# Ledger of designs, part 88: designed miniproteins, single chains, continued (3)

Each design is a single chain, and the fold is of that chain. pLDDT is the mean over its residues in the fold that is shown.

## One batch from the design tools (miniprotein)

Design m11239
Fold by ESMFold2-Fast:
Structure m11239 (fold): chain A 120 residues (1-120)
Amino acid sequence: AVVLTESGGGTFKEGSSVTLTAKVSGVDFSKYGAAWWRQAPGEGPQFVAGISPDGKTTYYAPEVQGRFTISRDWSKNTVYLNMNNLKVSDTATYYAALGPDGSGRAAEFLGEGTQLTVVK
């Protein structure tokens, strides 16, 4: 079975930095793009960031452009979301996903999520 396990959530102050981590098992990680999605309470899922299978192409939602960086480590089967200058509006459950190109257009596998809460 394909498993994505997210970690790094919790409660953080506005202006803080945090890195979310997703470990991947049960697939050839090199064949998949990876993405991060978030869902705030009462809202639909929002694409946050993505990275291509070769790591050369990255995608960002306008709301996080310049604040967040997506990266991957093939030796550890891990995708990261490095989040700088956290805002209260970043409060959401964050989900890692695998798909063909990391653009967020097609998610084949989705993790269970990690909760991030940003306080003033």
Scores: mean pLDDT 87

Design m11240
Fold by ESMFold2-Fast:
Structure m11240 (fold): chain A 55 residues (1-55)
Amino acid sequence: GELLKIQEELYKKALEMKKKGESIKKIEEFIKKEGKKKGLSEEDINKLIEAVKNE
């Protein structure tokens, strides 16, 4: 679905930010802001943040 595509795109962008040395706090803020704008649930947002932290 469209939400899964949004999750995938945000995950890829967040991983690139992490690879470039962006702070975890800034990456979390990015995922929360963009996820809320695009209609992701709080649970899905939290799962993305956890996945990026654990990569």
Scores: mean pLDDT 82

Design m11241
Fold by ESMFold2-Fast:
Structure m11241 (fold): chain A 87 residues (1-87)
Amino acid sequence: MLERLAESVEAAAEALPRHVSDTPEARAAVEALRRAAEALRERRLEEAAEALERAAEAIDALPAEEQSEGLRQLAEDLRELARLLRE
């Protein structure tokens, strides 16, 4: 399951730049998502959870005009995944 989660998180990192402007917050979100995917592959669950939370925070920090229902849902999904990884 971790490999599939890592693939999903990596896909989100690849897709995000296509939907938002190149801002420091967008770059931070992409970096955090890639870090989370790597940590998931290495089975470093606490590090993955921390990276997912940072990605969600960076997505929430995107300018209001870049905010969409999909981005808000993504941030919520990332926080939920982080909580599950800490169980």
Scores: mean pLDDT 82

Design m11242
Fold by ESMFold2-Fast:
Structure m11242 (fold): chain A 55 residues (1-55)
Amino acid sequence: SSLEEKLKELQKRLDELVEEHERAIEENAPQEEIDRITREIGEVLKEIQELNKQL
């Protein structure tokens, strides 16, 4: 149950980061900001993948 709860939180964070990424591109944000968001998306995806292997 705790692993499933963490997975749900990570999926929510991923959705928020994807929305932030789309907004950053639309608003022509600095490349460094876009790179940061992209990096965080990659980290969250990796966490989701690792957590799924523990289920």
Scores: mean pLDDT 86

Design m11243
Fold by ESMFold2-Fast:
Structure m11243 (fold): chain A 64 residues (1-64)
Amino acid sequence: SKEEIEKLKLERNLLEISASALELVIEQAEKKGADPALIEELRRALEETKRRIEEIREEIKKLE
């Protein structure tokens, strides 16, 4: 339905914003010499977020 597509698009947009924010946080953490374990966790969170974005994109494609 159109409502399902709109919900998926909103979720995709929020995740894309989150991914961009995570990329900026990782860059700043690396520049500031943050704990390597923290940087590793942030990178894992970013990769998981990107994976979810691709899953939602495929779902939208199937519904359109």
Scores: mean pLDDT 87

Design m11244
Fold by ESMFold2-Fast:
Structure m11244 (fold): chain A 67 residues (1-67)
Amino acid sequence: SSSSKQQKYKDFQDTLTKVAQQGLKDRQAQHPDMSDAQRQAVQDGAQQAIQQTMDVIKQDEKEKEKK
């Protein structure tokens, strides 16, 4: 069923989100003077990177289904 694939994608996205959140905390600790605008830009970049990574995973699964 498609449910197993959806769960796999969700688990992977959740993992990427946790890694991104930890990275943001680490970056804030290294750059405590970071402005709200800079913090927002880093968060936006992380979310975009997660989305692009998920798109690559979904594309790879589509290609594997053709074999």
Scores: mean pLDDT 75

Design m11245
Fold by ESMFold2-Fast:
Structure m11245 (fold): chain A 69 residues (1-69)
Amino acid sequence: EEVEKKKEELKKFLDDVINYLLERGLITPEQAEEIRKKSEPIIDKLVSEGKYDEALKEFAKLINEEIKK
């Protein structure tokens, strides 16, 4: 199903971003897990609603909030 495929695509994108930030030392492993934990329900909800751009904005917001800590 297209929605399920989009969820997997966004989850991969998020994982790529988190790994990039970890490799550069911009976040800790603990912060990475927090971002993943908080992003999962947001992705599932917004992608099911067809709000792909909003899901990407929520990723950016979560990442920015964790980096500021």
Scores: mean pLDDT 78

Design m11246
Fold by ESMFold2-Fast:
Structure m11246 (fold): chain A 62 residues (1-62)
Amino acid sequence: MRELTEEQLRELAERLGVSVSTVRRIIEELRRLEDPRAADFAALGRKYGVSPEQVREIVQAL
């Protein structure tokens, strides 16, 4: 996965309507996985209070 700049993180968070800290936490969880694209987006969404579609958008930005 590529590293996002502070500006990219803020833009993504604003687009999704979530905090930058929430986006960062999801990215760290995804970095722990062998294949982030195969992650359980629904489970991550429940854990951080976001939709599975929002998790997918974060993965696509990486």
Scores: mean pLDDT 77

Design m11247
Fold by ESMFold2-Fast:
Structure m11247 (fold): chain A 119 residues (1-119)
Amino acid sequence: MITLTESGGGTFEEGSSVTLTRKITGNVEDVVVVSWWRQRPGEPPVLVASIDVFTGETTYGEEVKGRATISYDKANKTATLNLSDLRKEDTAVYYAEAVGLSPETAKVYRGEGVEVTVV
């Protein structure tokens, strides 16, 4: 079983940066993509960033393009999201998803998330 543990949430000043980390535990060899999503109050979840854990190929959501970077450390099994130039609109619950080997057989694993508040 794969589990996701997110850390790095809290309260941040406008114009600062946040670093969110996601540790993957369990059978991590089955994971092909890890992604960060966020959900603002009263809005649907939106993609922040994703990374292919084998190739390191990244994808970014349009709202954060140019401000976000995602990386994956295979040795520590940790994906890191850095989001710079924080705005009040970045206030959301940020959570991790991991996707298994195949879309046809893949199970999506989701963390409970961390709250990020920009003041």
Scores: mean pLDDT 75

Design m11248
Fold by ESMFold2-Fast:
Structure m11248 (fold): chain A 58 residues (1-58)
Amino acid sequence: SLEDKFEELIETAPPEIQKVVEKIREKYKNGEISEKAAEAMLDALREQLKWREEQKKK
């Protein structure tokens, strides 16, 4: 769910990404973005974190 994605990123992300997650949550609550848009943005942030792990393989 969207709420689970917020919790996951707050728990695992570095501070700069947590700030981005908070901004996404505010936009969602203000009606600036849809639930689908919020989920897509959170998924993109999760991919950025996975990309950092991929860098360790190279």
Scores: mean pLDDT 76

Design m11249
Fold by ESMFold2-Fast:
Structure m11249 (fold): chain A 59 residues (1-59)
Amino acid sequence: SAAAEAAVEAAARGDVAAAREALRKSGDVQTAMEEAIALAKARGDSRAGAGVAAAGGGG
């Protein structure tokens, strides 16, 4: 989803706040977070994956 992609890109930049905003705008934070983590893992970007998890679960 566009929200998951935006969250991964923000997290890859270290911008957890922007990643959280992207997940929130999706309307389903859990699904968008799972998609974003899967995308980060597929890209081999563990930092982005951790940032997305912090954005979705650290609230």
Scores: mean pLDDT 81

Design m11250
Fold by ESMFold2-Fast:
Structure m11250 (fold): chain A 78 residues (1-78)
Amino acid sequence: GPAEKALREAGVKEEMTLAEALQKLGDSPALSVEGARAVGGELARKYPGATGDTPISREELVEILEEAIKAGRVEVVS
């Protein structure tokens, strides 16, 4: 789906730290700056104790990004 494609194009690996994953998304042309920030906000809502060192899988991040897109909180840039 669009979320998985965007994450792969951003260079998100199967397992990364939260800080590394957010950095990859912020640097990716597949998401706007506002979109990358919205993903960060969704992560903060779902993991309200997470730090930059918190491990996250690409599979988990796909689910979060898909839910954020469906909720209208994230826009994928064409």
Scores: mean pLDDT 73

Design m11251
Fold by ESMFold2-Fast:
Structure m11251 (fold): chain A 60 residues (1-60)
Amino acid sequence: MSPEETERIALKAGEALYKNGFSIEEAVRAVEHALRNLGASEENVRRAVELVREELEKKE
């Protein structure tokens, strides 16, 4: 999975979870778990998770 594809999936999933009442921490954990199950590399997972956290924190 490419870094760009990993980030796209992560952001979409994270935003959807947050909109459905999940906390930022819960959304990030769910995204991390899903990306690992999809076979994303640990480095891509880590970068995507950081991006999701930053974007959700901006939405408040």
Scores: mean pLDDT 82

Design m11252
Fold by ESMFold2-Fast:
Order: structure tokens, then sequence, then C-alpha cells
Structure m11252 (fold): chain A 69 residues (1-69)
């Protein structure tokens, strides 16, 4: 079994946003914009409830990486 085209696109969006958040962690205005754009794009594909869960998971993953560094 393979992921759907939609799931592959979601994975790509999450990876891009995660990298951008890591690069801009100290820029609160930019990180809020990145998170908002990710949420809007994900909401169109999976609905707002699941999109919020994904965004929060990305935020936790980024925070953990920064704390370990």
Amino acid sequence: SDPSATQTEIHSLVNKATNELLENYNDKEKTEKIKKELFEKLSKKVGKEEAERIVKAVERNVDEHVRME
C-alpha cells in the first residue's frame, strides 16, 4: 500500500514548513505566518480539525529540535 497523492502533498507541505520554522525559530512574526499558511493549505485538504492537529505536531517537533540543540 502507498499513500494517496493528497497524503504525499501533505507530507511535502509539512516538511517544507518544518524546515522554514527551524530556520526562522527566533522570528516570531515569520513563524506565525508560516504556521498560518500551513494551516490554511492543510485545512483545504483534510479539514480544519485535522489541520490544527498536524500544525500542533509540527510546532512540538520544531520546539524539541531547538531545545536539543
Scores: mean pLDDT 80

Design m11254
Fold by ESMFold2-Fast:
Structure m11254 (fold): chain A 72 residues (1-72)
Amino acid sequence: MQELSDEEKKKFFEGMLEEAEKNREALEELAKKDPEAGEALKKIIEAAKEALETGKYDEGLEKIKEIQKEAQ
C-alpha cells in the first residue's frame, strides 16, 4: 500500500516545492510545449503549498491525484 508517515508526506511536499522552485525554467519550457500539463503542475504546486500550510497531507495528496486525472 502507498501509505506514508506524516513526516514522509511532509518531506514529499517539501521536495516537490523545492524541485519546482529550482526547476522553474524546465517548468516554463513544459508549459510552452504542453500548456495543459503546465497548468496541471501549477495546480499541483498550489495543492502542495496548502498541504504544508495546513498539515492536511492526505487531502493534498488526493487533490493532486484529481488534478493529474483531469490533465489526462
Scores: mean pLDDT 75

Design m11255
Fold by ESMFold2-Fast:
Order: C-alpha cells, then structure tokens, then sequence
Structure m11255 (fold): chain A 86 residues (1-86)
C-alpha cells in the first residue's frame, strides 16, 4: 500500500503522470488491490485518458463488485465517452 499512498500524495499535488506510475506499481505488486485500480482510474480520468480510466474502473469492479465509488466513476466516464461520439 506504500505505492498507493504515494500515488494519492502525488495526485493531490497535481503530479498526475507520477501518480499514475505509483498506482501502476501498487497494482504490479498487488494485482487484486481494487482501491489502487479505482485510484488509477481517477488519475487517468483527470488526465483525460478516458478509455484507460474505464478499463481501470472495470478491473476495480471485477475485483470488488459492490465498489460503489468505482461503479459511479465508471458510469460517469462511460457517459462522457458516449456523449463525445459524433
């Protein structure tokens, strides 16, 4: 969880690229860490990387089906992607 905590600190400082890398390292060490997948999705969303954010939220929900925050975030980003289609 040290990498996940580092990611949170970096995200709070607006250092989104570094936050993404810290969350990816947390996931590499613990792939079943649903909270790290949700946090990765949040950082990717903040960067405008919406397709990648959806993938991260999907994995968080797969690991923790009752993860209300990840479900809400997934729906929000998915609607943004659908709305952007011409």
Amino acid sequence: EAWNNLGNALKNQGRLDEAVEAYKEAIRLKPNFAEAWNNLGNALKDQGRLDEAVEAYDEAIRLKPNFSEAIANHNDVTMQLLKAKL
Scores: mean pLDDT 84

Design m11256
Fold by ESMFold2-Fast:
Structure m11256 (fold): chain A 79 residues (1-79)
Amino acid sequence: SEMERRRAAIAASVREYLSGLTEEEIREWLEEMKKTPERHAAYIVFSTAVERYGSYLAALARLLGLPEEEARELEEELR
C-alpha cells in the first residue's frame, strides 16, 4: 500500500540520517539539551531511552521511529 511505502521511505531516510552521526555527536546533543529549561522534557525522554537501549545512537533511532531491531542493527553496523 501507499502508506506502507511511505513508512518504509521514512525509515530509510531515518537510517540514512543516523548513518552520518557518531555516538559522541549524539551524546553532545543530549548534553546541550540538559543546559536549557526549554529542552528539559526532551532531555528526560532522550536520557531515559539511552538507559533503556544502552547507546545514544539506538536511543535516537528509536525516538525517530525506527523499530528496536533495526535500531540495534544500525548501531552494530556503525561501530
Scores: mean pLDDT 75

Design m11257
Fold by ESMFold2-Fast:
Structure m11257 (fold): chain A 57 residues (1-57)
Amino acid sequence: SKTLTLTVTADTREEAEKQVQDLQDQALAAGGTVVRSFVRRDPATGQYVGTVQVALP
């Protein structure tokens, strides 16, 4: 099986969470499984980084 790690960057936590949700929805629509997801603030840039790890068939 294929495992992918996808990242998004946004200026706000809400924007990052929305992008993470959109990626999760796309992965599920493609027949995949969401292994984990999280959003964190990058102290070096002040931006929010969203990460989604998915397993594809």
Scores: mean pLDDT 86

Design m11258
Fold by ESMFold2-Fast:
Structure m11258 (fold): chain A 57 residues (1-57)
Amino acid sequence: MIEEVRKLVKEMVDLIESGKLTEEKLKEIVEKIAKLTGMSDEEVEEALKSLKERIEK
């Protein structure tokens, strides 16, 4: 489970760095991480948007 979350986060980081992250892909990753961690989609989305902001903006 932790390894699956790590892979999803890495996929998102790679997509952000390559400029290929779409809204659809972000939502998919958020949903998968939320299911794996028991967090809400909103909590995961906020954490991932914070990470994206540090990488891009």
Scores: mean pLDDT 77

Design m11259
Fold by ESMFold2-Fast:
Structure m11259 (fold): chain A 128 residues (1-128)
Amino acid sequence: MNIIPYHPDINEELLKKYLKALNEVFNQDLTLDKSLTETGEYLGYKIVFTDEPGMWLENNVIYIGKDSRTAFHVMDALLLASRVPGFGKLPEKDVDPSSLTLEDTRLRGESLDDPISIKLYQALKEVS
């Protein structure tokens, strides 16, 4: 089940715009469920808000830290789960994934080498 978590610190309208962009690019129907304020699930990954700083992947759980409670960071967590080309690889078994951040997915700096990554970047830029 694809359920997007909500936190009161997040700009709801901006998050809805990002979800619309993702839905158009991936031909999917993601909705925000405000009753699920602490946890969500996307493509087999659990998404959890935590009081620790930063963002990381551990045991198929994506943690969104207290300093990362923004619409953009929730969107970044969904992109990590969707394995969009141009974003980082999921950690292998026996790598400590708690040391990884969303910066390791290369969300912000390198070439968009495929049509879906280009389309996604343009859609997200239009709603930012």
Scores: mean pLDDT 64

Design m11260
Fold by ESMFold2-Fast:
Structure m11260 (fold): chain A 79 residues (1-79)
Amino acid sequence: MKIKITIEAPTREIAEEAARRLLREFEKLGIKAEVEVEGTKVTITFETDSVTLAVAAKIRAVAINLEVGGESVKVEELP
């Protein structure tokens, strides 16, 4: 499955901090992810067949958004 996580931040600096933390946490999980920062929007995309890794990544994204003071988190499972 392909997972797309989008975080909206109030500033570019917070978006960059969220992206940095997400990359670090995903590396700890062994997830190879593509990260894109466009202004205040952070998009992370990765593929996995592991439901456990998908859930762990989603939980970390929500936690990081809360920690950095982000405005929203959207998680999508793509076909």
Scores: mean pLDDT 81

Design m11261
Fold by ESMFold2-Fast:
Structure m11261 (fold): chain A 76 residues (1-76)
Amino acid sequence: MATPEQREAARKALEEAIKKSKDPEVQEGLRKMAEVSELIEELIRRGDLETARKVGELVNQGKYDEAIELAKKALE
């Protein structure tokens, strides 16, 4: 499992990539990736590994909006 320090470093790396990107489409994708990453971390912290896995599958398919929606519903 990733340590809290490794997860924090990954989030900061995504924030830096968003800041340095000149392409609005790339910036939007990185923003959605950052949001999904935080939601997955919260699901793992709560022990909801099944939903975290499902959200990860949607991310791998490029379905970020569906991944975000699924994660938010699970965290209600």
Scores: mean pLDDT 75

Design m11262
Fold by ESMFold2-Fast:
Structure m11262 (fold): chain A 66 residues (1-66)
Amino acid sequence: MKEEIIKEATKTLLEEIKKGKSIEEAVVIANNKAIELAKKKGLSDDEAVEIGNESAQQAYQEYLKS
């Protein structure tokens, strides 16, 4: 499940950059998307925030390595 959230966060980050958003804005949007997805998968609010933040950070790191 964490891997799925990271993939969606990375996809969202790249899509927002393609739309002309700054990397900073794209990271915020990806973080929010990851939190939303985690909640949809039945995680508690606290768990969703933790995984969302971790997933957005990981997506940003993967983007920088690309």
Scores: mean pLDDT 77

Design m11263
Fold by ESMFold2-Fast:
Order: C-alpha cells, then structure tokens, then sequence
Structure m11263 (fold): chain A 72 residues (1-72)
C-alpha cells in the first residue's frame, strides 16, 4: 500500500494513495480535530486515511455524524 503523509501549520494528514474516498468526517479529541477519510465497498465503510488539525468542535461533530450515516 502506498501512503501519503504531510503537515502544514497545525495540521497533519495520512492517507492511502489510490484509494477512492467516498466520505469523510471528523471528531474532536482533547482540543484536536481528527478528520477521517472513508472508502465504501459492498455497503461497508473502511478507513482510507485521516487528518489531524486544531479546529472547531461544532464543525467536527457535524462531519462525524455524516460519516456515521455512511458507515451504517
């Protein structure tokens, strides 16, 4: 598997190159927002990558709820 990593300012990310991204979401943990990239195959969701940044908890909760809808 090919992995792409990077960082800029207060953000860092990691994703598997060549994986189709069908959805994304975020969650805030201890003041940091984690953005998750998801691939859907055969009706199930799999994590394709993630990004971490310091940001708004309200925005993170909204995206996390969308990811839950995709995974269920």
Amino acid sequence: MEVVEGEEGDASWKAYKGTKIDASGSSTVDGETVHVLVTREDGVGRIAGYAVSKGSEEEAKKYAEEVKKVLE
Scores: mean pLDDT 54

Design m11264
Fold by ESMFold2-Fast:
Structure m11264 (fold): chain A 97 residues (1-97)
Amino acid sequence: ASALSPEELRRQAEDALRAAEGNIEKIKQVLEDYKAGKISKREAEVRGANLYTAAMLNLVAARWFAEQAGDEELVQRADETLKRVKKIAEEFDKALA
């Protein structure tokens, strides 16, 4: 079986983290657009759910690649980003209630 190098694993983790951070910024924009009355509640729910799912999938990938690379700092960055996603999801749920 072909094993990825630690450098390739770190690159995959960093790419997935970057994608997750992009999803977070888009979730924030959806929430602000909703609060500003620019989009409907239904549009915010659909867009928010899709971006949340994408962020979670990217974070699962990032953490897995970081663990396989033995990069503890990158694992910690993935875990901190996951906390940020959960916090934003809670804020989103409260705004839509």
Scores: mean pLDDT 89

Design m11265
Fold by ESMFold2-Fast:
Structure m11265 (fold): chain A 59 residues (1-59)
Amino acid sequence: AERLREEAERARRAAEELRREAEELEESDPVKAAQLYAAAGILEAGADFLLELAERLEA
């Protein structure tokens, strides 16, 4: 369970970094920015899934 929580935290940090990069690219490369926002959303969804799984394994 602990490893799943650590992986979820890592995914959330990666999503945060992708959003920062996307924000900087919005003016120069809006297509790339959109792709990075989408990737960040996928990472957040994955992190939520891992946290839910960790809770179930500890129950």
Scores: mean pLDDT 81

Design m11266
Fold by ESMFold2-Fast:
Structure m11266 (fold): chain A 55 residues (1-55)
Amino acid sequence: SDEAIREAVEQLSKQQAESLRASLERYLATRDLSPEERAFLERLIAILDEVIAAK
């Protein structure tokens, strides 16, 4: 769930969260993903953005 993902990423330092976000963006740019997989990763990046902004 989005809440479980948020709780997990809140355990990361700001630097770790930013590194993860950058890695996920590179993954989205380089992989041939299904629309569902792409949407999931985009939601994960959005949650990371919110968490990073709060740190």
Scores: mean pLDDT 81

Design m11267
Fold by ESMFold2-Fast:
Structure m11267 (fold): chain A 70 residues (1-70)
Amino acid sequence: MIGLSVPNEPGLLEKVKALIESLGGRITRVRRTPTAVLIEAEVPSEHLKEFPQRFKEATGGKGRLHYLGE
């Protein structure tokens, strides 16, 4: 389980969704606030080590990683 957020900008949620799906993961929850989209997802453990770097690249450094779950 991972928790992350991105700004409310067009295309950022779609980039995050595409990244998670490309790693064999799935989005389990999305919550929109006035300033951000909060996302929870499941990602296979073999891809967790590379996820922070890929997430940073996909969002142009605008996203924030809140937790990488065990």
Scores: mean pLDDT 80

Design m11268
Fold by ESMFold2-Fast:
Structure m11268 (fold): chain A 60 residues (1-60)
Amino acid sequence: GTAEAQRLIEQGDKARDAGKYDEAIDLYMQAMEKAEDDLQTLLRSIGNVLIASALKSGLE
């Protein structure tokens, strides 16, 4: 559900801030699966996966 998706996004943000990009990507992907009917949370999760992937790869 949406509440679980938000929790996973928060955990992903912490992992990303710690430089754990693989862990952040996994958490954001799990958030996408839990977003259900919340398009805003789904899109935020997708965006965060892309950002974490770019940071891991050294891309902007």
Scores: mean pLDDT 77

Design m11269
Fold by ESMFold2-Fast:
Structure m11269 (fold): chain A 59 residues (1-59)
Amino acid sequence: MAKETAEKAKELAKKMGASEEVVEEVGRAAVTALRAGVSPEAILAAVPDIVKSVESQLK
């Protein structure tokens, strides 16, 4: 479950043209959100916003 959601989030980030570093951080963010009780569906819907947030932090 957690690995599948993280992998799907990483695939969506790759599709958006995110760098390898951003893709890895999106995967970590997805696992953290799952552990905090966020649903897989909500995490996948939030991937574009997570990518933008991570990119802004990796300046």
Scores: mean pLDDT 78

Design m11270
Fold by ESMFold2-Fast:
Structure m11270 (fold): chain A 61 residues (1-61)
Amino acid sequence: SAVAEQIEELLRQGNVAGAAELLVKATGIDKETAEFLVKMALRNGVSGEQLLFSAKSIAKL
């Protein structure tokens, strides 16, 4: 998706704040959880698509 591509570009740039903000807007997850997920994605090489999927899954709980 276009959102996953934008998240991936922000991850590539190391823009944690930008990626977290987009993740919040796309999924409704809270900011603190989004920042945590972005940092873990960067540490573990998780793609923007996988990160978006994880956030959507958490947002449904």
Scores: mean pLDDT 86

Design m11271
Fold by ESMFold2-Fast:
Structure m11271 (fold): chain A 55 residues (1-55)
Amino acid sequence: REKKRLEISADFLELAADVSAYLAEDPRVSPEYRAENARAAEEARARAEELRKKV
């Protein structure tokens, strides 16, 4: 079975969310891009959680 692929995908989404969250808090980035990255981080975390429920 391929549960390993779902785990890897969830881990990848969490890493992407962490990077987006880091950019969302970086004062060197424009406020517009910070807001976009904050949204991207939330979406990536939600997707990772959904994938974990399928494992």
Scores: mean pLDDT 78

Design m11272
Fold by ESMFold2-Fast:
Structure m11272 (fold): chain A 58 residues (1-58)
Amino acid sequence: SEERRKKEKEINRLIGEILRRIGDTLDEIFREGLSEEEARERMEKVSKENLEKLKEFE
């Protein structure tokens, strides 16, 4: 149905945003020369934010 397609499109858009944010975060970690500890904390923060977005979409 049209509604199902709209939902799938929105999910795909959200997944694309999440993947982009992960990529951007990894590039930022590399560019800033963060320590393993700092890199882990930043990735954990981004992961939590992404998880919250996914839960909100349910």
Scores: mean pLDDT 78

Design m11273
Fold by ESMFold2-Fast:
Structure m11273 (fold): chain A 80 residues (1-80)
Amino acid sequence: DTPVLTIKEKIEKVFENALASKDPEVFKAALYTVKQVVEIHPEYKEYAIKVLERYLPEIEQLFPDVAAEAKKLIEEMKKE
């Protein structure tokens, strides 16, 4: 087992943890974390969008307000 996660694995894990928590505040924190990672590492922007779009249906089912924030973040990342 390797304790070092890649940035892609870290992005994935943040959303896995948020889904497991079933807490809208944890999801909001996950969105903020991904935004910060993309600002520091813009090369991961397309991957972050893909991960967000993959989790979006479950977020929208559980927390539609958080899903709206996620959609806005995706649009902001696409606009540059």
Scores: mean pLDDT 78

Design m11274
Fold by ESMFold2-Fast:
Structure m11274 (fold): chain A 78 residues (1-78)
Amino acid sequence: EIVEVRGTDPREVLRKILEALKAGKKAYGVVETPAGERMVAVGYLDEDGNPIVRVEGGGGDTDRFEEARKRALEEAKK
């Protein structure tokens, strides 16, 4: 099961992704700031079970944001 987290604060989104990973779930996040910046975060567990979160995308470019979101979802499925 893959959890999608949405929010306006990158720190809040990252915190929720880490909580989902600690619960044994796969997760990715979408951040849309009030300034119009959009980015995605993908979370996974390493070989030792440590949570790793990576942020991709950024800016107001919708096409870049959509590609980053698609890549994050595909990575979360692995």
Scores: mean pLDDT 71

Design m11275
Fold by ESMFold2-Fast:
Structure m11275 (fold): chain A 71 residues (1-71)
Amino acid sequence: MDEELRRRFAEVAEADVAALRAAGQPELAELARELAEALLRALLTGDPAAAEEVRRLQAELAERLAAAEAA
């Protein structure tokens, strides 16, 4: 089931990344891709380091989105 979960997660992540790139936000698209990879790693391995990376990337994404809205 890891392969199926990874495939479904990749489909959702690619759709979000594509939408951000189409909106002219390639930096946010790359950050979203990194977050999706960290989320999948945390879900599949239960690694606390991966869970910490998810929290860090979520905070960074939120800050960048706020900065983009303010610009």
Scores: mean pLDDT 75

Design m11276
Fold by ESMFold2-Fast:
Structure m11276 (fold): chain A 110 residues (1-110)
Amino acid sequence: GLLEEARKLLEEAEEHLKKAEEALAAGKLEEAEEHLDKAEELIRKAIELLRSLGDPELIAAAREAEEELGIARLARAVGKVVGDPAAGLRRAIEQLRRAIAVLRAALDAA
């Protein structure tokens, strides 16, 4: 069902975050950015599925996850401005992991 589809999207997003961390450890910033973009896309799809179910708790979790996505985007932008893009990407990975955790907790309670 839709809940299983959302869980699968979050699992794929987590795999991309792991690959982004590996790319950062190897100094491959562009590869890390590509994996973060894919993780964000997958998390956004999970958010849309949860919102479509009309459950107030799932809608609340989706909104909290969207806030974490916004912070991740800001972290990436700030990293570029201050000349430390790697630090910005690491912070973005942490925020996207928080988004996944929020969505997973809501799915497990459903």
Scores: mean pLDDT 90

